# Designs tried in a protein design run: designed miniproteins, single chains, continued (2). Part 34

Each design is a single chain, and the fold is of that chain. pLDDT is the mean over its residues in the fold that is shown.

## One batch from the design tools (miniprotein)

Design m5149
Fold by ESMFold2-Fast:
Structure m5149 (fold): chain A 86 residues (1-86)
Amino acid sequence: GEKAEELALAAKEEFLKLFKDQPPTEEKKEQLRKFIRDKAKELGIELSDDEIDEAVEAGVKAYEEYGDAEIGAQVLGGKVLEAARR
């Protein structure tokens, strides 16, 4: 599971860089989707676009609901980890 955990951590860090202290935009969500897709390929992890989209939207919704980018990052990371392990 080491590579799956590495992908989840990288996704969380990128979420914080893009969304901390600012509203998410469609352009930034697309940047995050591309980052996760590219990083998954580097790590040899097979993720569908639907799995990436679900993870990003879940993280963004959590951020918008709670106003905390760290909560959004945790939700994103959890979804990425689940998809990468199954």
Scores: mean pLDDT 84

Design m5150
Fold by ESMFold2-Fast:
Structure m5150 (fold): chain A 93 residues (1-93)
Amino acid sequence: PLVEHPLLLPDKPGVIRLSPEFAAVVSDKTELTFGELMLRLAERIAEEGLLDPEDPSVIDARGTVLGKVLGLDRFDLRDPSPLLEALEKHAVE
């Protein structure tokens, strides 16, 4: 499913419940749609300047609150598997 599941195009447009820790970083809401979650995540990444200037598909979250909550130091949007796994963990808890 990950190879067919673009990061910013949700396959399930239903309401997702976020962990309180993740909600505090991405949104002030614990329940939102997958599309809204992805938009909030993209906004936070842009706000904190986490895009790699040499490769805008790569996000360096090392040493950030977002990175600590997701458990990821660096992730590539061309290989969304680590990010989607982290998001699924927080979306189901």
Scores: mean pLDDT 66

Design m5151
Fold by ESMFold2-Fast:
Structure m5151 (fold): chain A 65 residues (1-65)
Amino acid sequence: SMEEIEELARKALEAYPEIGDADDATRRRALRMVYGFSKEKPRSPSEEELERLLRAVRELVEERR
């Protein structure tokens, strides 16, 4: 859900605050790691889920500025 995506984006920013000012490639790497740790066994997000996570990070960064 969008709420789960937003919560995961918040957790990523807390775990890796450097992604706030990072490029999309760095953000993608951090988001894949956080997503993996949110599962019982490591799994990669789909490209659609990853794009939603990137958008949520951008929105959270913009709101905090």
Scores: mean pLDDT 76

Design m5152
Fold by ESMFold2-Fast:
Structure m5152 (fold): chain A 76 residues (1-76)
Amino acid sequence: MSPEELAELVLRGGEVAAAQLEKLGQTEAAKEVLERGRELAQQARAGAPESTVLAGMREIERFAKEKAAEAKAKAA
């Protein structure tokens, strides 16, 4: 995968995760996901190894999943 293709993949994944968090009322978590995604996309464009970028995506997905679970558990 090219650096640009990898960066696009990261950005699209982050946008989808952030949109889901917004729907759950997790506005600050959505902002965090978008910021982490943009930083990771810049690293991908700078030539970071694909393994490093994919590991970063996994951490962003884990964070988003945890925040979504917190929103569902509290249901306030």
Scores: mean pLDDT 82

Design m5153
Fold by ESMFold2-Fast:
Structure m5153 (fold): chain A 67 residues (1-67)
Amino acid sequence: MVREIVERAARRQEEPSAEERALLEAFEREALAEAAGLAPDDPTLPPLVREAREAIALGRAVLEAKE
């Protein structure tokens, strides 16, 4: 879901809505909390955390490109 929101914003060259931004930030917090006990490059990192990191990176790229 988070990745879909960010990809949609990137493709349309639109800013994520306030709700979509809040969801992205909430997901970032949750993903970081879940990864707190694991090394950043740990191969056992849950797929959800990896997906969240990809979505966050894409979101940051979209926001930075917008600026």
Scores: mean pLDDT 60

Design m5154
Fold by ESMFold2-Fast:
Structure m5154 (fold): chain A 58 residues (1-58)
Amino acid sequence: SKVEELSKEIKELGDKAARLWQEARASTDPEERARLEAEMNEYAKKMLDKTQELVDLK
């Protein structure tokens, strides 16, 4: 179902953002940290967009 597909996508995006956050926190290189934080924010934005789609279906 569309609900199951969106739920899976949201979880995968959230997991990706969490991993990037951990990598950014572990990094001592400020350029690498900034890049990882930017990527994390992109995944977080995608997760929010998919979450809104899911809410609109329920």
Scores: mean pLDDT 83

Design m5155
Fold by ESMFold2-Fast:
Structure m5155 (fold): chain A 72 residues (1-72)
Amino acid sequence: AERRARMEAFVAEAVERVVAAVRAGASEAELDALMAELAEELASLGLSEAERQEVVAEFVRRGSEAVLALLA
């Protein structure tokens, strides 16, 4: 339960941060820095490889949908 909640919270927060950065007109360098920060946070959660892959897949899915909605 706790690990699942942390995974879901991370995805939600990560998507919000990426959407906010894109809306603010962040450069590729600023987005790269954000992605590096998110990767460090993800690594700190103590997840298994399969759990990390699940989080990354869900983040890419939700983040892509949110960013495409902004660019439409």
Scores: mean pLDDT 82

Design m5156
Fold by ESMFold2-Fast:
Structure m5156 (fold): chain A 108 residues (1-108)
Amino acid sequence: LTEEEIREVAEAIAEASKLVAKAAASLKEGEAVPAEGKKAAEYLLKAADALEEGRFEEAKEYAEKAKKYAEEFLKKTGEPKLKPEEQKQLEEEYEKAKRELEELLRRQ
């Protein structure tokens, strides 16, 4: 993998993960998860599986699909009002995940 490909794959997966987490935060306890939310989680898991198997192009495509479904979910439910500490935590987890994924991909 080129350094650019490593960065793009890591960023796509980390960004999809962040959006799925944000979408989950918009649900009230006891509410049914809309189909878009379920698909977002499903594609995020497929992206992780593809990444572990070295299928980097598929990992990126699944991450992009997860992001798309998470965005559609947020459009329907509205963006959650995150506390400043919750927003900071999501940003820190995003940066950490991106860094860890880049290190993992460099080992390929």
Scores: mean pLDDT 75

Design m5157
Fold by ESMFold2-Fast:
Structure m5157 (fold): chain A 96 residues (1-96)
Amino acid sequence: MLVPGGYVGIVRIEGPEEANTRQVLEELIDQAKKLAKGIESIEITSVSGGLATVRIVAKTEEEAQEAIKVMEKLVAENPDLSVLGTSLVKETSREE
């Protein structure tokens, strides 16, 4: 069985500019990894002109939701950043 299982959270963030947004997000991601249990991976997938996308992978919906909430809280504590939106996708596979 080579199909991925779990939940993928996506957080879209707006910052002042690419360099500052990337640096701040790297710090917030490190904090989120320490605060949220059950994160399999969390990374910046894109940063362009102050718009950033963070991808979170977790095994359960609850763990993914917790990680998303931690990221939203950390972004909200930073006055230069705003959450534009979040999404949560359950990987549904009936393959072997």
Scores: mean pLDDT 76

Design m5158
Fold by ESMFold2-Fast:
Structure m5158 (fold): chain A 68 residues (1-68)
Amino acid sequence: EKSQQEWQELARVHVKNLGIDYIPQSLEEWRQLLQEHEQQRRQQARATSPELAQQMEQIDQRLQQLLS
């Protein structure tokens, strides 16, 4: 329950950065959205700052941990 709130908050920030106004309902759905928008993710991180790119990588690592 609490872990669900944690990853949903991360997912909301992550997908909002992709211009998606939607909260994934599951970790697998979040992963699928990231895969579908991989090109946009790379472009967004590249266009903003190294700091944002690093933050997105940390979020990706957290998602990987939750899916493990």
Scores: mean pLDDT 68

Design m5159
Fold by ESMFold2-Fast:
Order: sequence, then structure tokens, then C-alpha cells
Structure m5159 (fold): chain A 85 residues (1-85)
Amino acid sequence: SAAIRATAREVAAIMDEAAEHLSPEVAALMRQYAEQAVAAETLEEMAALVAAGYQTALELASPEAQPVIEEAYRRSAELLAEAAA
């Protein structure tokens, strides 16, 4: 639906902004997950890809970047929860 695609674009934008705080290698991985999430056919698949992207970023991010990534993940999860309602 158009609403699911709108949510995907908003979440991808948050992920892209968060990726600026990561090393180029980790940023590329997060952006890959964001691209896959935008292409996902279901909200469930999209949510799983977004979660995988943030979990990977949190595992590899510096301690200084972690609070920024955690806040981005919280914002993304909130948008996905709204889309699921």
C-alpha cells in the first residue's frame, strides 16, 4: 500500500541519517538493509530487515555512536508500530 511505502521511505531516511555516525563499511551495511526494507513486500519483512540493520550497526558501532543508533532504532520502531496499527 502507499502508506506502507511512505513508512518505508521515512524509516530508510532515519537509517541513512544514523549511518552518517558509522564507519563507511558499517554505513554501507545499514544502507543495504534500508534498501531491502524499502523493497519488502510485507510490513513484517520490512520490520525484520530494519531490526537486522540496526542490530548489525549496534554490534559494530563505536561506544560514542551507540546512543545515536539506539535513538534512530527507537524512532524507526515507533513508525513501524504506527503502520502496523
Scores: mean pLDDT 86

Design m5160
Fold by ESMFold2-Fast:
Structure m5160 (fold): chain A 69 residues (1-69)
Amino acid sequence: ALDEEGRRLLEEELEKSVELLKLAVELSMGRKNGSYSEEELKELEEKIRELAEEIDRLAAQLEARLAAQ
């Protein structure tokens, strides 16, 4: 079973995954309707990239904890 620390890591990964999906939808809508400048779209892309990297790190930590059980 996932321990308390592993559950906290999972919760953080899920929260960041939801944020990534929200930003991805915002980027898609911004491109489609022209509501964002090229600079704003670039900032969204950079935030998505950083968030994806954080999610990958959290996933790796969770996998390591599951493998140790």
Scores: mean pLDDT 81

Design m5161
Fold by ESMFold2-Fast:
Structure m5161 (fold): chain A 96 residues (1-96)
Amino acid sequence: SREERLREIVRRLLGLYEKMLEAVKNKDIDAVRKYLDEIVALQREAHRILTGEEDPALLEANRERADMLVKLAETDPEGAIAFLEAEIERLRAQLA
C-alpha cells in the first residue's frame, strides 16, 4: 500500500541518517556526501508517492540543504552531529 511504501522510505531514511552520523564522527566526508545523495533520492521518491508529481523547486531545496549539511560536517562536525541526532529522533517518532 501507499502507507507501507512511505513507512519503508522512512525506515531507509533513518538507516541512512544513522550511517551518516557515524561518517561525521569518523570525518569521512565522502561517505557523508554519498548518504546525502541517497537521502535526496528517497525524499524525491516519497514526494512522488504522496503527490504523483515531481517538484523541481523542492528537489532544488533538498539538494541545497544536502550541500549545506556537507559543509556543516566539514566546518562544524559537532553541529552536524547535533542536527543528525535531532533528525534521527524525529524519524523514530514518525515510525512509533
Scores: mean pLDDT 86

Design m5162
Fold by ESMFold2-Fast:
Structure m5162 (fold): chain A 85 residues (1-85)
Amino acid sequence: EELFEAEVKLALARIYLVNAKLSKDPESAGRALEKAIDLFKEAAKVPELRDEAIDGLNEAYQLAKELGLDDVAKRIEKAIEEIKK
């Protein structure tokens, strides 16, 4: 059950990441990325999904940097560091 719930959260995080890539403006992209960050952090609590969640956060980080969302990029860096500890 825990693994299944985490897999669903990982899938939802990836959907929000795609939504951010398709967003027409940085504000909408930022909101989608914030939701993806929280979901990737939750999925990463399950060891089997930790690496996939980190990969997703790295993709989110690159998008945030490309869009000039420096605050979002900083939150993603912090999330990755917290997961790796």
Scores: mean pLDDT 85

Design m5163
Fold by ESMFold2-Fast:
Structure m5163 (fold): chain A 92 residues (1-92)
Amino acid sequence: EVEKLAQEAKEHIRQAREAALAGDLEEAARHDEKAVEAAYKLALLTGKLEELKAGVGEAQKRALEAYEAGDFEKALEIVEEGFIAAVEKVAK
């Protein structure tokens, strides 16, 4: 179950980035919601909700800085990589 939720979260966040880069914001939002749902369920099962929130929050802050600097592709990369790292840490 833990491994399945971690894989689902990582796969959906990757698909969200691909959809966003393609300009499909509705598909990107759909995948983002599924990624967050899987990650949240994983964090609740492992008791690491605060760790997940901290990791995702740090990634979001860095992504916002890149976005404000005009680097949308870099912002999406930071979100994907930071989210995956947070999920992997919580799954441990």
Scores: mean pLDDT 84

Design m5164
Fold by ESMFold2-Fast:
Structure m5164 (fold): chain A 73 residues (1-73)
Amino acid sequence: SIEKRKEIIRELAKKYGAEIVEFTDGSFKVVAPTREQIEKLAEELEKKGIAVPRGILRGPDGRYVGVFSLPNS
């Protein structure tokens, strides 16, 4: 279920101190104060088969943006 997957993503983002700023059917973006927080979130999401990390961008005011794809299932 896509709804259940979204809930898991929200819970894991909160665990690593990241905030979800965009959510589509095929992708989502998160923001965190540090690159390391996004990298740890990405590793856990990838290991659980929930999402594939696509990149980390430098955001405004020293914050970081993580970009993720949802696998086709």
Scores: mean pLDDT 81

Design m5165
Fold by ESMFold2-Fast:
Structure m5165 (fold): chain A 90 residues (1-90)
Amino acid sequence: SEEEEQKELLEDFKKKLEEAIKETKKKAKEMIKQGVPKEKIIEYIDEVEEEVKTMADRLIEYLKGTEYQKKAEELLKETLEELKKIKEEV
């Protein structure tokens, strides 16, 4: 059903966002260990933020007007807040 498809897309999106946060934390930590300048690590995290926003924009447009729109927007907001915390800890 259309509702089942929307739910599956939202679950896939959630998984991709969780993986993006995990990978960004790991890569930022490794970059710090390698002596990469703080400004370059911030640039990397900013690039991840833009990739996440681009992915989210497409899904949110598809889910527009459905009950899943707000859930997708909340997942994006939470992910951007987590990425901001990673950036502040660099």
Scores: mean pLDDT 87

Design m5166
Fold by ESMFold2-Fast:
Structure m5166 (fold): chain A 81 residues (1-81)
Amino acid sequence: SRAETYREILALIDEIKANIDNKEKTLELLTRLASLLQEAEAPEEVLELMRNMWDAFKANDVEKMLELMDELKKALEELLR
């Protein structure tokens, strides 16, 4: 279900935050995150946060990535209400 996919995404966000200093692991997890968001047919505002996340990752902007992950988590939690 979409709710199950969103719960998996929320767990994945926490895993990304825990591994943020590991570039290889973060890339793997971000790829999985993008796939799950597409599968869930996430709203455009959530997809925009994911695009900004990829830009921050490519720029090696860890602070911005953490900020965007917190924003993404909030947006997904609102969708589960």
Scores: mean pLDDT 85

Design m5167
Fold by ESMFold2-Fast:
Structure m5167 (fold): chain A 61 residues (1-61)
Amino acid sequence: MSRLEQAKLTVDGIVEGGVELGLSKEQILKRVEDFADRLGLTPEEKEELIKHAEKLYEEKR
């Protein structure tokens, strides 16, 4: 499994937990951004994770 695919699984958990805690979209996206930065992902991979998180947030709200 690629690094990006594994990162998407972690992002799923970040979004789910954030929605359950009543966090705003901006707060959830910041957590995803911080996670991507800690992994040392490329700007392209980081953008993909943020878009993935946005889509999940819209589906789970």
Scores: mean pLDDT 81

Design m5168
Fold by ESMFold2-Fast:
Structure m5168 (fold): chain A 97 residues (1-97)
Amino acid sequence: NPEQVREIEEKVRRALEGMKGGVDLIIETQKRLGEIRRLTEEQLEEIKNSSGLDILEIVASAEPGEFTEEERKKLYEAIEEAFRRKLAELKAKLAAS
């Protein structure tokens, strides 16, 4: 069903934008508290395999460390990969009759 596929794509896209916004709020809050957090490679892999509120929890639990523009980019890439994987899974389920 092409209409359902487009609807799912748009919903996932909006959820991704919301997740990036939520992550930015956590990072900005930690910066305001004088706390700098660093995501480990293990946490980034966990994010790639997660969805929804799990991602925000992983980010909030990050270890103390410098959070650079490069780390923010890696975090966004991990979140995008998680959502891309979930979208592909949902599309596969919709295509299965």
Scores: mean pLDDT 71

Design m5169
Fold by ESMFold2-Fast:
Structure m5169 (fold): chain A 89 residues (1-89)
Amino acid sequence: MFEAMGEATKAGLEAAKKGGDEEEVAKAIIEAARKAGADKKGMALAAGVTAGLGGIIRGVGLIAKDEELAEIGDRMLRGGLLAEREARA
C-alpha cells in the first residue's frame, strides 16, 4: 500500500504540473497505483490520499497568492476524486 500511495501521489502531482485535466490526472493516478500492485480498494485509497494532498496544496497556494500552486493543487484534488470514483466502479 505505501508504495502504491507514493507512486499515485507522485504521478498525480506530475500530471497536474503538466496542466493535465481531471481525466488525465485521474488516469495517471490509477495507472501508477495499478503498476505498484494495488487492488481496487488500494487504488481508491491512493486516489483519495492524492486528492487530500491536492486540497492542501491548493489551500496553501490560495493563502500564499501563488496561482500556479493553487492550480496544481486543484487539478490534483479533482483528478484524485475522479480516480477514486473510477477505482470503485
Scores: mean pLDDT 84

Design m5170
Fold by ESMFold2-Fast:
Structure m5170 (fold): chain A 103 residues (1-103)
Amino acid sequence: SKELLEEAEELIRRAEELVREGKKLLKEVNSLKNPSIKAVNSAIAALLSAIGALTTAEIALRGLKEGTMSEENVKRLIKEAKGGIRGAEELLREAKKLIEESK
């Protein structure tokens, strides 16, 4: 449906922003004089979660555009991508807190 297409495109845009934020955060933690391993690992986890959400949303969009995926499977992938975005946002918040505590 058009609604599923628009939702998948929105999730891709949100996930791309989280990937950019995760990359910036990883650069920030690596620029610290003595970064904690926990801060580094949280930044990496946030970036990987964002990449996973992006990949899932892209698969959903492709399945919709090519007509190769059932609507039920597309809805499942959209739900999974939403979960991945929420997880990435939480991990980014945790990583930011750990970086500030490392200063």
Scores: mean pLDDT 86

Design m5171
Fold by ESMFold2-Fast:
Order: C-alpha cells, then structure tokens, then sequence
Structure m5171 (fold): chain A 96 residues (1-96)
C-alpha cells in the first residue's frame, strides 16, 4: 500500500541519519540492484541522477541528502511493488 511505502521512506530517513557512510553507500548499491531487478529500464533511468549524486558526494551531509532524494525519486517514478522492494532492501542494508 502507499501507506507502507511512506512508512518505509520515513524509516529509511531515520536509518540514514544514524548510519555510517559505508552503510549508506551499501544501502544505495543494494537499492539500485533491487530496482534493476524489480523495476523497468525507465524507472531505473529516472532514479540514476540522484543515485550518482549520492555516490559522488564528498561529505556525509550531502551523501545523506542525495540518498534520501534517490529514495524519494524511486517512490515518485517506480511502480508500488518496485518502490516497496527497493526501499525495503535499502532499509535492511543500512540497518546492518
């Protein structure tokens, strides 16, 4: 449901605020791999700019900001199922 995706996004925001740079980067890469497996090519391409901005970030605050932007873009552009799968995989990885 949409409410589930919104709760996952809130949980991911909280996890990113507490996570190390390495946890955030692993979460991004895991999320991207999940989106590639579950989403369309168009959904992957729509989120790629925010992903690249996050991966190119030179400071932790920029990494956090662009990582949440990637998640928000996935929620806006991907199917409900692809968004749910992507955010769930990111959240599990960031919390690890």
Amino acid sequence: SRDRVDRLLDGLFDAIRRASPDQIRQGLLTGYRTLRRTGSREEVLASLPDLLRALRATDLDSLRRHSIRFAQTVVRTASLSAATATLSSMLRTVRS
Scores: mean pLDDT 87

Design m5172
Fold by ESMFold2-Fast:
Parts: C-alpha cells; structure tokens; sequence
Structure m5172 (fold): chain A 67 residues (1-67)
C-alpha cells in the first residue's frame, strides 16, 4: 500500500501505531506524539520520512516502500 504525505499527516495515534508496527517498530505513546507533531510540521515527503525513520528507529528504505 502507498500513502500520501497528507494522508499520513491525518493519521490518529492508533493509525500511526498500526503503521509503525507494520514496519516492525513498537512505539510508546511519547514516540507517537512526537511523530504526530513532527509530521504536522513536515514540508515534504522526504522530511516526513526522515522524521519517522528517526522516531520509530526504522530504516528509511523500508519507509520508502510505502510511498
């Protein structure tokens, strides 16, 4: 499945948790809040993927497969 930046920015905490878990991450609530905040500030898909890679500890290449 492919996501758009705008779709990703509209994820609630549960959707974001499910997405992170599909990538093999197990984020706590603090990580999810941080990711949600940074995604709202993201100006491009590249920036959003960098934020998610950092917060979830997931390789960027794995994230890029979904976009």
Amino acid sequence: MKYTLEELKKFDKEQLREFAESLGAKPDDKALEAAKTLLKEAKSLTEALSFLSYIFGVPREKLEEFF
Scores: mean pLDDT 78

Design m5173
Fold by ESMFold2-Fast:
Order: C-alpha cells, then structure tokens, then sequence
Structure m5173 (fold): chain A 68 residues (1-68)
C-alpha cells in the first residue's frame, strides 16, 4: 500500500466519523484543510497531488450523504 493510499484511508475514516457525529460541510472542509497541511510536510509533490485528487472524490461522496 502506498503512502498516499494510507493517508486517503485515514482521511476517509476521519471524515466518516465526523459525518456520524453530525459535522457540517464547513467542518468537513476544515478537517480536509488541516489534513492537507500535515500531508504537505510528509509527501512528495507527486504524492500530494494524488492525495488531493482522491480527497476531492471522498468529500464529494460524503457531502452527498449530508444532504440526505
């Protein structure tokens, strides 16, 4: 498993827990921003770009669930 895949799994778990606790879309966005800030220190530019693409997909899926 790549470092990017591990970080995406961690982000998905954190976002899913936040949704279960009734987090707003703003709170989910803030969580992603904090995660990206930490990821920038640990990942290469290439891996960080892959993480951003994957994180956008996770956010889109979870934001759809918040509307229901």
Amino acid sequence: MSEVEKMLSELREALERAVQQGASRQELQDLVRQFFREAQEKLSDEDFQKLQVGAQQVLDELQQRLRQ
Scores: mean pLDDT 78

Design m5174
Fold by ESMFold2-Fast:
Structure m5174 (fold): chain A 102 residues (1-102)
Amino acid sequence: SPLEEVKELLEKMLTASPEGAYGNALQILGLVAAHPELAEEVRELVKETLEKTKDPVVKEMLEVLIETLERLAATDPADEARRRRILAETAMELHDIYEKAM
């Protein structure tokens, strides 16, 4: 299921390199874009994962994901342009975190 895939991706982020964590975070964004009904459950899983991480890079990526999920929840589901902009901005923020860690 998409939710189980998100759980697996979050667990992978806990032990990932910066490149791996970035890739996993992008896959989570893709799943949320495809399954907006899961946003609340995904947000709670991201918060749980944030409490488990000791890696400052992973922590920053998870904090960005939480902010994105909150922004998406506040956006009209019919506003595809706004939703795509939020996702694109998030992908850029995640990329900046990854590049800074290299």
Scores: mean pLDDT 87

Design m5175
Fold by ESMFold2-Fast:
Structure m5175 (fold): chain A 60 residues (1-60)
Amino acid sequence: KKEEIKKKIIDYVKNNKDTLSGEELNEGLNKIYEENKEILESMSEEEADELMAEISEVYS
């Protein structure tokens, strides 16, 4: 489900941003994206932009 995947991505960033290097964090994030590509591609552009904004806010 889209909401479950969004939460998984956000939680991954929140839980790992202080312990993993930027490269390691991005590798894990890319793996989540690839494993859930079909669900993520089903998101609207607005939903995708909102997710990216949340990730940026958490990581910043």
Scores: mean pLDDT 76

Design m5176
Fold by ESMFold2-Fast:
Structure m5176 (fold): chain A 93 residues (1-93)
Amino acid sequence: SSKIEAAKKALTDLVKKKSPKAKITVTSEPGEKPDEVIFTIEADEPLTVTEEELKEALEKAGFKDAKVLRSAASVTVDGKPLYIEVVSASLEK
């Protein structure tokens, strides 16, 4: 979906604005409900993005009802930091 790709780009751009040196990956999966999409944001720096900023970025991409499902800080096998945020949002239709 072009809206899903726009959302991934908007989320990536938002995190890069807050952490310009961060290595960021955004993936998407279908949610349980119709038109629901689950986005997973992974970065090697702390995710300082607020739920409101995520909501605004997703609304601009054509999504509604954005909600943070999970935020986690972890370490990879190589001892590198890994920060994960999982967000659900629904297409407006």
Scores: mean pLDDT 84

Design m5177
Fold by ESMFold2-Fast:
Structure m5177 (fold): chain A 88 residues (1-88)
Amino acid sequence: MTSKEKVELAKKVIDELFPTLKKKEDQINFFKEMLKILEKEFSDEDLLEVMEHLLSLVPKELHDEVRKLIEESKTKLKDKLLELLDKV
């Protein structure tokens, strides 16, 4: 599977699963789990592309909580993820 195919598959999974999550806690947990999976399986470039897509789907009401989660994370991509959140 190519990097492009992996990214498109991840985006499709997000599009199918994330809108089904009606509870704020489930949406935040989905974000945490996706970040963990992408850090293990994807390149930094591909991870940022998938996370940009997920961040665009996160309700505006959750942006402050997602920001705090990213700031408290140990990911080396923290600054780039915060920049992406500010753009959506």
Scores: mean pLDDT 81

Design m5178
Fold by ESMFold2-Fast:
Structure m5178 (fold): chain A 107 residues (1-107)
Amino acid sequence: SEAQKFLDEAQTIAITLVRKIRAGQATADDVLAMMREFSDKAMRSADLAGMSAEQKKKIQEDIVRATHYLMQAVNSTDPQQKQQLVNQAMNILSKILMRIQSAIAAR
């Protein structure tokens, strides 16, 4: 399905960004650009999955929170703090992807 294609693309973006941050290869501009791309793909998937306006609003709010954690992670010089911030962002992003996947399955 087209919804599944966009969801898979969003997942790939999230995995790639997290890998870059963990490797110390991501800039703040990379986070903003890749999270904008993640948002576009995730929101397209949610729309095609027939998610409500309220559900889509919750996803947008969660994307903002995840972006905040990833920005803090990039700016952190402490490896342990960086990993904790990345893990918090990944928990949020994983829940977004799971909610959209459930909506696709429910059709």
Scores: mean pLDDT 91

Design m5179
Fold by ESMFold2-Fast:
Structure m5179 (fold): chain A 114 residues (1-114)
Amino acid sequence: MEKATEEIKRLLERIARTDDEAERAALLDRIADLIPDADKEEIAEYALRLAERAIEEGKLAQAADLAAVGMLAAAEGHPAADVPERAQHLGTAAVLARAGADPAAVRAELEAAR
């Protein structure tokens, strides 16, 4: 658990810093493999904080990917509980960004998460 949590935090920081979509996709796959063994609450909180910072920096694609991790961690930790509204908006932004939706629609969902 502790080692998986620390590895995911490092991978999340890499996602926040890279403009390479293929690298982010590989990092997301690695994070998905590690989430079952991680502290899901810690990862959800950390991912959402990095997503907020990425929004402020105008890094919308990175913010969407970070938000997707936050939603995945929350769902794995508490599958019967409602996902926090902020995480839901950020996760919607991630889905829209990956689908190649209008950047204005992605931005609107990210702004709703503030």
Scores: mean pLDDT 70

Design m5180
Fold by ESMFold2-Fast:
Structure m5180 (fold): chain A 55 residues (1-55)
Amino acid sequence: SLLETVELFNELLRALREGKPDAEIEKLISKLPKEDQPVARELYERWRAERAARA
C-alpha cells in the first residue's frame, strides 16, 4: 500500500508538470488515502500559484 501510494503521488506530480486539467488532478487526489489527500491538495495549490506567478 505504501508503494502504491508513492506511485499515485508520482502520477500526480507528472500530471501537474504536464498541465493536466483540474478534473484529472482531482481524480488522482481522490485515489490517494484520505489522510494523504490534504497534503496532495496543498501541493496542487502551490503548483497553481507558481504557474500563475510565472505566467
Scores: mean pLDDT 79

Design m5181
Fold by ESMFold2-Fast:
Structure m5181 (fold): chain A 77 residues (1-77)
Amino acid sequence: MKKEEQLKKVEEWLKKNEDEETAIEKLAELKAQIKVAEKLKKEKKDSYESEEFEKEVAEEVERLKEEIKEELKKKAA
């Protein structure tokens, strides 16, 4: 299970380092890749394994980073 293995690695990394900003960025990238991979299965698009996949991941990362930053602002406030 690729997504579970990757999530475990990130969780272990967080326990050791606990750098909030860096952890959020890595989590956003990992979650974006997982979500885009799930879209691949739903749409059954082979092109997603190339340039479209990279574009979708980049867009999802940007969205997730913004969402996570907003959550942090609310917690800090």
Scores: mean pLDDT 65

Design m5182
Fold by ESMFold2-Fast:
Structure m5182 (fold): chain A 79 residues (1-79)
Amino acid sequence: SEERRRLEEVRRDLEEARRELERRQKEEIEKLREEALKIGEEVAEKVYKEKQEQARQELEQFRAALDGLAANLERRAAA
């Protein structure tokens, strides 16, 4: 009877330790998930800014080409 009582105490202690471990694991997984989402948002923001800068550069090159064409046409009209 005492041996059975000791086994029941050990079982309860093990169940409590398991629950504590599961709680810690869930908290750690959630933290890793939040960190991964934040990194994902930062990467998306960087890609967006890079694409925006590329588009700006292409637009400036296109404007310079149009200005060059207009100036060339004016020079030909003056000759």
Scores: mean pLDDT 80

Design m5183
Fold by ESMFold2-Fast:
Structure m5183 (fold): chain A 58 residues (1-58)
Amino acid sequence: MKEYPFDAPAETPVSTLQALVADLEAALAAAKTPDEKADMQAGLDVARQWLAQAEAAR
């Protein structure tokens, strides 16, 4: 992605977003530092919203 990090989900494949959600869930579960855990959780929340929008749009 060039310079559309937050606009990216519009045409992002559902499979890519599903993989992102799964990866963030695993990273959150493996995180030991509270700061890293909070960051992963925030990313997971956003990724879940993107996945829901992408699935609704298809």
Scores: mean pLDDT 72

